# Designs tried in a protein design run: designed miniproteins, single chains, continued (5). Part 109

Each design is a single chain, and the fold is of that chain. pLDDT is the mean over its residues in the fold that is shown.

## One batch from the design tools (miniprotein)

Design m19774
Fold by ESMFold2-Fast:
Structure m19774 (fold): chain A 80 residues (1-80)
Amino acid sequence: SVDEVLEEARKKLQELADLAPEARDAAELAYQIIKEGIEKGDGLNGVSIAGAIIQGAAPELAELIDKKMDEIGELIKKAQ
């Protein structure tokens, strides 16, 4: 369900914010972008934009951010 995808996205984004507190605001914005993207039927594009925003705030975590964004993208595909 969309609610389960959003709950998992929130958890994964919180994990990133916990590792890089400077990215907390970026993670919150990323969550809103993913949520809005899913609501508009453009969830995968939302995940791509969200990943770029978090990588801008915490470039040292780029590989982990990519992994977490891929996991969210797979959940979106499964829910469609």
Scores: mean pLDDT 87

Design m19775
Fold by ESMFold2-Fast:
Structure m19775 (fold): chain A 84 residues (1-84)
Amino acid sequence: DEADQRVGEILKKLGLLDAVLAAQHAAYQAEQAGDWAAVQAHVQRILDLLQQARDQSTDPQDQQLLDSYIQQLQEEVARWQAER
């Protein structure tokens, strides 16, 4: 996904990529274990890291892309919460 690649490049520049990848891996492991509470906690950490990237970014295009990505992920979390 082109948007995922661009977000990855921004995170790498800010030194946040490894933390996001670790949180994604932890969320995947929690999903495999059926631990819904752990999945939510790890996804929240991803959101926090993306917000940190947004706050540290000075490029308006990077800020706009991160804002869009954060909004999309928040909408996905809201759908997951509605499904229990």
Scores: mean pLDDT 83

Design m19776
Fold by ESMFold2-Fast:
Structure m19776 (fold): chain A 81 residues (1-81)
Amino acid sequence: MEELKKKIEFYERDAKSAEQTANDLKEQYEKYRAEIEKNKDDPVKAKELKSQAESLRNQYEAAKKTIEDMRKKIEELKKKL
């Protein structure tokens, strides 16, 4: 039982850290989206910014999925408690 509680605490801490990282990625993505709109008349600049935004979006989606998987593990562990 004690080992299970410690494992839950570890996953919750890791999930919280991952959530902070995902939030940072989301903020960066939104910032790039604003820059794309501002530079819509510059196709070279817009293409560069879109590539950066797409990379950030992919990283955010991957982080979000990792958080979901971690939260599912926490829930399953809590059921055993």
Scores: mean pLDDT 82

Design m19777
Fold by ESMFold2-Fast:
Structure m19777 (fold): chain A 80 residues (1-80)
Amino acid sequence: MTEEELRLALAGMRALDAIHKKLGSSASSNITREDVELVREEVGEEAAAALERMLGDKESISIGEFVGRILRMLSDVYPV
């Protein structure tokens, strides 16, 4: 709902897109700490920081949970 949440959601989407393009059909159902480093190298620090913030203290987060969080942030900004 905040501007910061929207920026986080957009950075997270860029991170997910980069992971998908790099791993292709080999992409796992989970996003891990190693994926944060991959995103840092391929996309940049902002996208990596967004992914790290979404992980929090977790070792991994499912792609479904990650996408669900992004969609929730976007739906709160666009109440349709």
Scores: mean pLDDT 68

Design m19778
Fold by ESMFold2-Fast:
Structure m19778 (fold): chain A 100 residues (1-100)
Amino acid sequence: SPALELLESYLATLEELKKKYPELSEALDILINAVKEIKKVLETESDPEKQIKEIEKIKKETMAKLQELRAKLDAESQVLLDALESSFNTVVDEVIELLK
């Protein structure tokens, strides 16, 4: 599945970022867990419409967790978190497009 391959590639990127930026470990763990949840949806749900709805729910819940974390970070870490949030949104939107 192209969607699963994209998610596996992104997961590997997030794990490498966690090694390089330990100060972002909490944000990266939130994203890693979200990617794993999306992969599980793709592996267990066969209906593309239901997959998309569940993925959109995971995206919304993940974004809320990142925004709560953002309020606790300094300005430099907020810039890095905003970049991670943007990358996550892009990958999730590409996964959803691949399911259409």
Scores: mean pLDDT 89

Design m19779
Fold by ESMFold2-Fast:
Structure m19779 (fold): chain A 96 residues (1-96)
Amino acid sequence: MDPKHQEVVNDYFRLAAEYPEDFEKIAEKLRELAKNSKDPLVAKAYEYLAEHEEIRKEAIEKKDPELFLLAGQLRDIFVTSESLEEFIEKVEELLK
């Protein structure tokens, strides 16, 4: 895995461990990381992960199977991508 992607992965799972099932707080903290990032690819990756947490929250609240599938696909893309560029390209294709 690319070092920048590994950094984003580590920060995401750290936040998930610190704020278990608090999707709104995780999204808030990810957007803070995006705003403070000097690398535009890293910032964009944090923004898409924040959107992923918002989709997960909506899926649970609405019990929407399509949103559950979308959230699962976003997470799979994130954990299986080898670079931030691959992650961003695949997420943008999924969200069309």
Scores: mean pLDDT 84

Design m19780
Fold by ESMFold2-Fast:
Structure m19780 (fold): chain A 108 residues (1-108)
Amino acid sequence: MKEGLKELAESLVAAIERAANILKGVDPETAEKLRELAQKIREAIENGDFEKVLELMREAVDFLREAYEKYKDKLTPEQRELLERYIDFAESAVERMEKLLEEIKKQQ
């Protein structure tokens, strides 16, 4: 179970880093903020603090959605499709993390 939480969080970090690489072309500051969030998630994973991981994952998804809405008109169609896929994946990862943590709590 803990390995599943780690793998899920690491997959979201990879999606956030790929999204940051796309956004770097339109706003380097937004890209850097996403990279900082990815690093904070990695640190929370290392500490085994999966409640903090979930909080940071939610923050990263919210920030990514806001960045997408702000910059979508400056992106190519291909970049928009990729960012939408990364956002959809990140949202799914948050939902899966919430469900896994809830199941762990029920097992005590």
Scores: mean pLDDT 85

Design m19781
Fold by ESMFold2-Fast:
Structure m19781 (fold): chain A 104 residues (1-104)
Amino acid sequence: DLVERFKKNLFSVLLSTGEGDLEIVDIGDNSLVLKDKKTGKTATVENFFDTLAELLTNPSLENAKKLVELFKEAFEKINGVKLPLSEEELDEIAEEVLEIVTKK
């Protein structure tokens, strides 16, 4: 459930669908501020646009994992818990992110 909620919010932000339960409430030069619609808690995703630009310029699993990890840190801060992602689950999510950003 928590992993599925994480994936839904990550993909919603990347695809700009607005279907997640986290809202983008501010956009900085290289950051996003996310807010939980239910709790009102916020967290900043630092280095977001530089990391996304690197992934778009040099598409790789490693660069996709960096983006997933940045979002994971913000998600953990908002929820006040560590997200129980295995290395296999992290790789799977990173593969999906790579497909999303490379699919025209």
Scores: mean pLDDT 82

Design m19782
Fold by ESMFold2-Fast:
Structure m19782 (fold): chain A 61 residues (1-61)
Amino acid sequence: DPLLQKLEEEIKKIPGVKSAKVERRFGRVLIYFSGDGDLDKVEAFARSKYGSRAKVLHVDS
């Protein structure tokens, strides 16, 4: 999905993010990221694209 790949690339550009993975599941967009990136910035970016359908999770590095 080109839109999900673009979202992953944009999230990886946020300072402190080491990795990102985005997937569609049950009408939602799930975003997993690692590193010391600001969770609020990742959430704000994801919600700007998908609103309440975006769910962001910080995973261990």
Scores: mean pLDDT 78

Design m19783
Fold by ESMFold2-Fast:
Structure m19783 (fold): chain A 87 residues (1-87)
Amino acid sequence: SAARLEEAARIQERAAELLKTGGDGKEAARLLREAGEVAAEELSRYSPEAAEALRRGVEEAARAAEEGDHKRALELLQQAIADAAAA
């Protein structure tokens, strides 16, 4: 539903803000995984391929955030969204 995707977007925006402002990368990773799960569940109703691409990309972004590489985490998040949209 649109409401689920809007909720995922709000959580993702919070995670991105933490990464951009030098906040807690582990908290950002937790929020990225939460948003990714919500978005992937909704996308799986229309495109299992898009859902799988999003889950994989979000997990890569979350790992980069946990490692403290905030720039890479943001780049990987942007790529995950683009890949899911292309699938």
Scores: mean pLDDT 84

Design m19784
Fold by ESMFold2-Fast:
Structure m19784 (fold): chain A 60 residues (1-60)
Amino acid sequence: MKKIEEALKEFNEKMQELAARYREELGSAPPEQQETLRKRFLADAKKVADEYFKKIEELK
């Protein structure tokens, strides 16, 4: 696959995997930790998104 297509595919796969893992962790965590885990997920998701978009722009 082309580098741009590969980066987008990896980004989408990582985002879906993060969401799935987070749901499993939330189900087993105490209420206080659930809020912390959700904030962590959002921060991680934003980092992944920002990094991939920055990389894609450089590859154009």
Scores: mean pLDDT 78

Design m19785
Fold by ESMFold2-Fast:
Structure m19785 (fold): chain A 89 residues (1-89)
Amino acid sequence: VTLEEIARLTREGIRRTREALKRSPEEAQRVGMEELGRIALMASEAGVSPEVLRKLAEAAGHFAKGTREGLEKGIEYMEEAARLLEEEI
């Protein structure tokens, strides 16, 4: 798995979570947690920087709140993780 693939999948996960948030916070929480779990596993196995893993963990904490504000903040942390991944490419 390449850093480029992980960055692309992180951007796709962000897109899907934002679309789900337009429908409901409950759907966004489920979609966001599913996408984040997959991305975090791939990132961990690829040996990405601890900063990327920390941003993904922060996203998970905010998604766990299940509030609209928490979901929006979780998406922001995923965006930060994607930027860090893109800097390594």
Scores: mean pLDDT 86

Design m19786
Fold by ESMFold2-Fast:
Structure m19786 (fold): chain A 88 residues (1-88)
Amino acid sequence: SMKASDLTEEQKKALLDSLNGLLKQAGLPDLSPSLSDAQLQAIRDQLLAYYRQLAAQLNTPQADLDRGIQFFNTVFDILKEYLESLRK
């Protein structure tokens, strides 16, 4: 139930910086306002694929995997809204 409107501008920037750190560790491109929605979706899909592969290797329970996927989807939804706000 966390929404972009629940976060300050500084908190959204910190969240973006944190996710970009994770993306860098996964060998994926940084999120920025210059990216299209299609490019943001592709990065999301690639990060989730990477996460699923790590979870499979660690024999992670399905409930924990599902929770992690929900968390990443929520973060990407918040950051998509934030990046859209920076373009307007």
Scores: mean pLDDT 83

Design m19787
Fold by ESMFold2-Fast:
Structure m19787 (fold): chain A 79 residues (1-79)
Amino acid sequence: MTWKRISENVEESEVQLPDGRTLHTLIDYEKETITSRILTEQGELVAEASVKIKKDSSDFDINVAIAEAAQRALEKARA
C-alpha cells in the first residue's frame, strides 16, 4: 500500500481489489479519523466506514485503525 500526503493533516492510499473495485483510505489527523471507501471501476461509492484515531497515535495504532476501517467498509460492500 502506497501512502501519499495530500495536505498537512491528510494522507491517502488506494489499493485495487481483485474484482476491479478500489479500496481508498484517508487518514485525517485534524479530524482524528480514518475513512475507508470501496469504489467501483467507474469511481462510484459502494460503501464507506470510519474509525477514530488520536493525533498522537503511533504507526502501530494507525495500522490497526486502518485494518478496522477497511474491514467495516468491506463488510458493508460484501466484498
Scores: mean pLDDT 78

Design m19788
Fold by ESMFold2-Fast:
Structure m19788 (fold): chain A 70 residues (1-70)
Amino acid sequence: TDELLEHAKKRGKEIMEKHKDYPQEVQDTLKRKIDQLLRHIGAHPEMTKEQVDNALKNIETDADTLAEQL
């Protein structure tokens, strides 16, 4: 769980840096969803790295979709 949480934190920071020039609404949405995922990982020790990576990918995809709608 702790190693998975650190992995998710690192990947979340990379996603935020990649989207730093996106509209503020997109950045706020990314931060909120990443923070929600970090809390979920802490509460669910059964989560796998694959599930975390898929969740992060979905968060990034949703943010890209939001940016296209703005």
Scores: mean pLDDT 83

Design m19789
Fold by ESMFold2-Fast:
Structure m19789 (fold): chain A 60 residues (1-60)
Amino acid sequence: SSEELDKINELIAEFIEKLYEGKEKAVEYLKSLGLDVSKLLDAKTTEEINKILQEELEKK
């Protein structure tokens, strides 16, 4: 749904901001949401990060 996409986009934006503040902060943020951090550490592009976050959110 559009509401779900909006939430995903907000989460991605927050993650990107935290990532630029420091990798540790980004990891801590994701752990607070119960997301699989290991997959995101292997991601090399924003598109990969987007897909991983979408998949993890769908599991909740």
Scores: mean pLDDT 70

Design m19790
Fold by ESMFold2-Fast:
Structure m19790 (fold): chain A 95 residues (1-95)
Amino acid sequence: DEAAEIEEEAEKYAGEMAEKLLAIGRELAAEALAAHPELTPEEARAVAREVLERAAREVGVSELPELIERGEAAARAGKDEEALEEARKIVELLK
């Protein structure tokens, strides 16, 4: 099934990139939180989001988090063709 093969490839590349983004984001978020220990949990989440967005841009895949989110939303809504299209975009981006 070509659809399953494309999804598996997209998951593999997205997983590898997500691991890199999580590692970079975690390091940058830890630096930001260490510099601002007075932050509330809500403020810390906002800082972490900004850090992850910057990390995505630094690795040249700023679209990846949005593509993953759209793919997951489409899959949850039962829009399998839309989810597949987002998976193909992830594979194309990560070539």
Scores: mean pLDDT 65

Design m19791
Fold by ESMFold2-Fast:
Structure m19791 (fold): chain A 82 residues (1-82)
Amino acid sequence: LPALEPLSEEEIEELARRAAEAIRAGDAAGFSGVMLYAAALSNSGQTEDAARLLERARELVKDDPEAAELLDRLLESIKKVK
């Protein structure tokens, strides 16, 4: 399988910020894009990058309990290969 290159810290922060904004705004398309991206990272063996992305996004929305719970569930799924 083609390997994805590791994400830079800048890339993770940019994606996490966009994810947090999309979730808070109820932007279903933006949120779905982030979910697909995190799933692609995990499927390519870059589970650590996927986890870092979701953890950073969760920190950005920690004062929004609804968004935080969504990200916590995604993070659990990424860390636990089910």
Scores: mean pLDDT 71

Design m19792
Fold by ESMFold2-Fast:
Structure m19792 (fold): chain A 92 residues (1-92)
Amino acid sequence: SLEELVKKLIEGDLYETFVALNQIDLIAPERAEEILELLKPYLDSKNPKVRFNVALGLKVLRPYLPQEVDELLEPLKNDPSPAVRRIVADDR
């Protein structure tokens, strides 16, 4: 399910997160809005690893939902975690 895939992205180890990100990339052209709604609640996480993984997922959705993704990523440019700020600034 999409819910299990998003859970792997957010809660998984480095390998699970990488695999989940690649799977999200494959389904994003058809299901970008559903994935975005599942990711939104995690943007307020106290765990910087969770916010980092959400930012990675949102960046995959950007070609399909550029305005919505950019609006959600804007606050993360000032995130207390340097890693979160860097991933948001990186266009690759």
Scores: mean pLDDT 86

Design m19793
Fold by ESMFold2-Fast:
Structure m19793 (fold): chain A 84 residues (1-84)
Amino acid sequence: MMLSEEAKEKIEKAFKAVDKDKDGKLTPEEFVEMLKILSGYTDDLDPNNRAQLYESFGLILVKLGEKDTPELDEEEKAEFDKYL
């Protein structure tokens, strides 16, 4: 997935804010908190619902101007999975 430097910086900042143990990986719960920070919504996300997490991440990419649709392709899903 090709992201702008600005989008990468925003994502990394949110990632570092929720990665409390600093292991470079997030639990599903920490990932949900990162999505809330980036999107600004408070709805309960199911950390076990991968499709819901992909949609939420896609919406963040749309908000950051990186894509026109919240649907992730296979390459974008693989990049997303690196954070878990």
Scores: mean pLDDT 70

Design m19794
Fold by ESMFold2-Fast:
Structure m19794 (fold): chain A 84 residues (1-84)
Amino acid sequence: PVSDEAFERLIEALKSSLNEEEQKEFFEELVELAEKMIENLDGNPEKQKKLIDWLERWREIARELGFEEIAKRFDELIERVKEK
């Protein structure tokens, strides 16, 4: 899993390198990637666990950046993974 240091570095990099509109576009691309990853899940518990951990981390980053609606979309994606 991602360390707290790596998590803080990601938040800082997004804030310093991307404006708010660019940050939203970045998250939209991550959501699209996540949807494709969910579609290709084959019931493998290890893949499912890794995808959930990845989505949970991006949900936390979105919340820290103040994008609550994007964080909710990640919550919905996590629930879809759990249904597989």
Scores: mean pLDDT 78

Design m19795
Fold by ESMFold2-Fast:
Structure m19795 (fold): chain A 71 residues (1-71)
Amino acid sequence: MTCPKCKAPASQFRKLNDQKVICQVCGYVSPASSIPGHENLPLLDREDFLKKQSEEGVQALVAALDKVLGV
């Protein structure tokens, strides 16, 4: 399935732990049980995630916030 927030492919999901998964593109967090095949997801790469958060992730969050709060 694709990410419900940013529509990224399922391959972009990573496991945070056995109960939660995260979209490494937009930072959307969901319960693992809500994602089919969550057990097959790779574990979150901390370095890659932090790199995206410092640049792409922050920009994506700001843009999403502006769209929600904008007129």
Scores: mean pLDDT 63

Design m19796
Fold by ESMFold2-Fast:
Structure m19796 (fold): chain A 77 residues (1-77)
Amino acid sequence: SQRIDDSVDNGINSPTDDQLRGSSSSYVNFMGLQNQDTSTRNDVINQVSDIIRRSRRSGDRQSGRQQIDRVVQNTMS
C-alpha cells in the first residue's frame, strides 16, 4: 500500500507528463506487471497515467488510488 500511495503522490506532484508517466511505470513494476507483454504493460501504464492526471486536476488522491487498484486487478485477472 505504501508503494502504491507513494507512486500516486509522485505522479500527482509531477511537473511534467514524462515524470508522471515515469511514476506510472514504477507503479506497474512494483505491482509485478513487468513480466507482462509490452502491449499489456503499456496499456496499464497509459490507464494509470490518465487516472493520475485526473487526480492531479481534482486533488482526489483516494479516488485515483481506487481506480488504479481496479485497473491492476482487471489486468491480473
Scores: mean pLDDT 70

Design m19797
Fold by ESMFold2-Fast:
Structure m19797 (fold): chain A 82 residues (1-82)
Amino acid sequence: ELEEIRKKLEYLSQFIRQDPDPELLEEAGRVTREVHERLHKLSPTSVSKEDLEEIYRWMLERFKEILLKHGYEDIVKEAEKL
């Protein structure tokens, strides 16, 4: 599950970087900063696979929402096949 989520995130991240729409990049950047803050708050002695999966799943859903809002439904559907 975590590996599947990461593959989908990598695909969407690559698309966002290849098409430098400033608004899309800004919104994705905000989500990425939130993810980094959430990861930083996790205990360094007890980071569970479940905690990572929850954070990355949230990131994936935010990225999908942003892309759908910007009309990239086909890109989201392509990622879902992974």
Scores: mean pLDDT 78

Design m19798
Fold by ESMFold2-Fast:
Structure m19798 (fold): chain A 68 residues (1-68)
Amino acid sequence: MEELVERLAREAERAAREGGEERAQEVLTELLSDWGAGREPSPELVAELREIYQRAMERAGLRPRQVA
């Protein structure tokens, strides 16, 4: 998990420099969807993906967007 968070944080920083926090969020969502591909959908997986997303955004110095 830690290596994934580090890699996602680097991608978020890159995306944010080019298109701001919104682009970073879009890129991270796409990467996390790819990482979760082939795994059984479950509440545990969704919670893990959300946690990875938030940790990556925070490590990149960005604020995670919370949506209902």
Scores: mean pLDDT 70

Design m19799
Fold by ESMFold2-Fast:
Structure m19799 (fold): chain A 70 residues (1-70)
Amino acid sequence: SSEEVKKVVEEIYKIIQELEKLASKEELDELRKEVIKVDEQMEKEGASTLERLQKAKEVLEKKLKELKEK
């Protein structure tokens, strides 16, 4: 639903804000490339907008967790 999409987008924005505080420019650039690559693969596999956003969120959350555990 559109409500679920909005929720995931809001969660992604919060994760990105935290990543911008902890990550270097180089780490952010590499993470952006990874998210784009994963999103393109999911689009080729016919994934929904919601599934693609959820996967992007997972990639971002994993990086944030790694940075916080240092």
Scores: mean pLDDT 85

Design m19800
Fold by ESMFold2-Fast:
Structure m19800 (fold): chain A 87 residues (1-87)
Amino acid sequence: MPSPVEIFEELLDELVEIAEEGVRNNDLEGALKRMEDLISKRGPLLTDEQANLVMGLYTRFLSHPGSAEEKLQFLKEEAARIKEKVR
């Protein structure tokens, strides 16, 4: 059985992948919908701290100023930092 940390790390990777596809396809709104659906599906499998970290990351990604590419770079960098923190 995957550990909560493994589920959390996989969720962060999948959120980055969805955002990359959204930027590539010029469909950031569709990507945001898929990210929200994934967070809702995986959230109950996470600890409260992990769920709060994911929601904080997603909120900061949404409110990040700049282009879709700049938002994606922010998401990649912050997801990597969060993974380092939980290890």
Scores: mean pLDDT 83

Design m19801
Fold by ESMFold2-Fast:
Structure m19801 (fold): chain A 120 residues (1-120)
Amino acid sequence: SMVEQVLALHEELDKLTKEMFEKLKEIAKEENKEKAVEIIEKGEKKYEELSKQATEAIRNEDWKQFWQILKEMEDLIEETIAEVLSLLSKEGQEKVRKIVDEFREKVTEILDQIEDLIES
């Protein structure tokens, strides 16, 4: 069903986001930036709460709520990344930028697939 396909794509978004945050934590730990690790962990927890709400919206076919939650998740990710970048060295910032650019490309592809399914 369309719902099952959107759920699978949302699970792919969650996996990509978790992998990205884990890579950011690794960079923060290499630089001994405990505050950056704490910021990422706080972001991960808030993301998990929003992801559960997104899953419920998908199951209820509430696409308006789903898109609103995806926007909140995007804003949370961008805020978390910006805060982490402000604490890292120039070398750490360049490593994060590369990881985030790859993450954004993959996320855009999945979001385009979700939009095609919902608006078809």
Scores: mean pLDDT 90

Design m19802
Fold by ESMFold2-Fast:
Structure m19802 (fold): chain A 61 residues (1-61)
Amino acid sequence: MEEKIKEYIELGRKLNKYDLGKRLAFALEVLENPDQYSKEQIDRAKKLVEELEKEIKKLLG
């Protein structure tokens, strides 16, 4: 899990697009501070990162 969080943080830095950045910022905030958020919010953040990773792969071809 920790390695994946690092990977997603790096993806967030590389993309840094308005809509993508907003969603990623939320997801990263939740994943970086899991103790501050509910399981439901953490699950949403994980799903969001998965979605964004899929979008990135589409862009990279």
Scores: mean pLDDT 68

Design m19803
Fold by ESMFold2-Fast:
Structure m19803 (fold): chain A 80 residues (1-80)
Amino acid sequence: MTLSAEELLKRAGERAGLPLSDEQARRLAEMVDNDPLALLGLSDEELAALLREAGVPGVTVESARRFKEALGELLESQFS
């Protein structure tokens, strides 16, 4: 894998319209033990709550859904 968990989360945020700072991406990665796949198992509301806890502003259930979709696409690309 060429991208770190933090870089994957930052790219997912960019695609979802939720730009993550380096600190926010690191904190979110630590919350899931650097396993971004764990985020795909969460509900949209649970993911929204984690993003808010990581300090990401303007998070809605809809933006969390877009983030999850973008993250799934990025993770699939990394393993293909």
Scores: mean pLDDT 80

Design m19804
Fold by ESMFold2-Fast:
Structure m19804 (fold): chain A 84 residues (1-84)
Amino acid sequence: ELEKEILELTKEILENKTLEEIEKEGRELEKLPPTKENLIRAAALRIAGSQLRNPQPEEKIELAAKMLAAEIEGDTSLIEKLKA
């Protein structure tokens, strides 16, 4: 669920925003409280910015979304496996 939400938001960001806009939003978001909504948006901005700087295959993007979703939900075992 959360993985899919991050991935869909990442696609919207990539279609509508430049790297400069993504980096600006990321900096502003860091000033906000770490609510689930803010963490989801931060994850999507991070993936989108990374993709614009160094394009990766879809499988890698999906894996990044899954890892960040697991981190937001507090699943350390899944994060450990995805980082390996």
Scores: mean pLDDT 77

Design m19805
Fold by ESMFold2-Fast:
Structure m19805 (fold): chain A 87 residues (1-87)
Amino acid sequence: DEVYEELIKREEELIKNKETTPTKILEMLLEVAKETNDPEVIKQIGDVGVAVIQAAKAGAPYSEEAIEYAKELAEIGGQDLSTELAA
């Protein structure tokens, strides 16, 4: 999924700079995670979810909906749910 890999890379770059990730992009990544059969893509999407949650805890201005999508992405990617349970 060339288009989806490019979107994931863009989101990772924005999150590294603690920029606000648009809620719509996180929603699209959630749909991709449900459609894709590529475990590497699923893992990358999960990493994006974790990064958004960590950025929000560090003070990045994410909406509640964006944080909810990020938690779902982290779970789908097989990431540790401790971040979801933390608050």
Scores: mean pLDDT 71

Design m19806
Fold by ESMFold2-Fast:
Structure m19806 (fold): chain A 79 residues (1-79)
Amino acid sequence: SPREEAERALLEFGFREGLFEQVTSREELARLLTAALRARGVDVSERTVLDWLTGLGEGTLSPAAARRLVALLERARAA
């Protein structure tokens, strides 16, 4: 499903960038992930990233939002 693909893409990107070694909360993960995405040329807000992470954790992330998250993570990995 799009949500499962987004979850896998997030885990792969986060492990590669070392984000999970520093995280103590969803809010902290959103901050670190937003910084990592911006450093790779992805223009995204911390609020939007937090909404995506919340949707993934609660199983409520829409398929459209999940596809957008995957696309941005793939762009960041290619940069």
Scores: mean pLDDT 84

Design m19807
Fold by ESMFold2-Fast:
Structure m19807 (fold): chain A 79 residues (1-79)
Amino acid sequence: LEEVLAQLSEESRHAARIAGLKIRIVGLEIDLELGERNPEGFLRLVARPLGLASVEEARRHLEEELRRAREELEELEKE
């Protein structure tokens, strides 16, 4: 049973990883848009939890995360 569940979970985990990356990319894009539309909210809700003191630092951090997430998704979808 555990072997069958592990195999099902493996297939589900592979599909979920791709879906999770797509969701993460959308979330990062939304956070970056928040930074453009509401810098104060972005500073409080995104930058501060990341330990970053400025909107600029948080934007660069999220842009780097977005780049990496897109690269990871490209690698997985290329297969």
Scores: mean pLDDT 76

Design m19808
Fold by ESMFold2-Fast:
Structure m19808 (fold): chain A 60 residues (1-60)
Amino acid sequence: GPPAAPPGGNFAPAGSPELVAQVRRFASEVLGLDPAAVDALVAAFLESEAAFGALLAAQL
């Protein structure tokens, strides 16, 4: 299982699993993206917090 990491060892990942699931559903159902494209976008969001925030601001 995952070790108990002390604070300051690793920063928390961007976006909660729930938010990621909601974004994935929105991209699939509203934007009509293929599952592969949705997965690629989610991976990019998790790797780039700045891109994630910028895309959300542009969509809102």
Scores: mean pLDDT 65

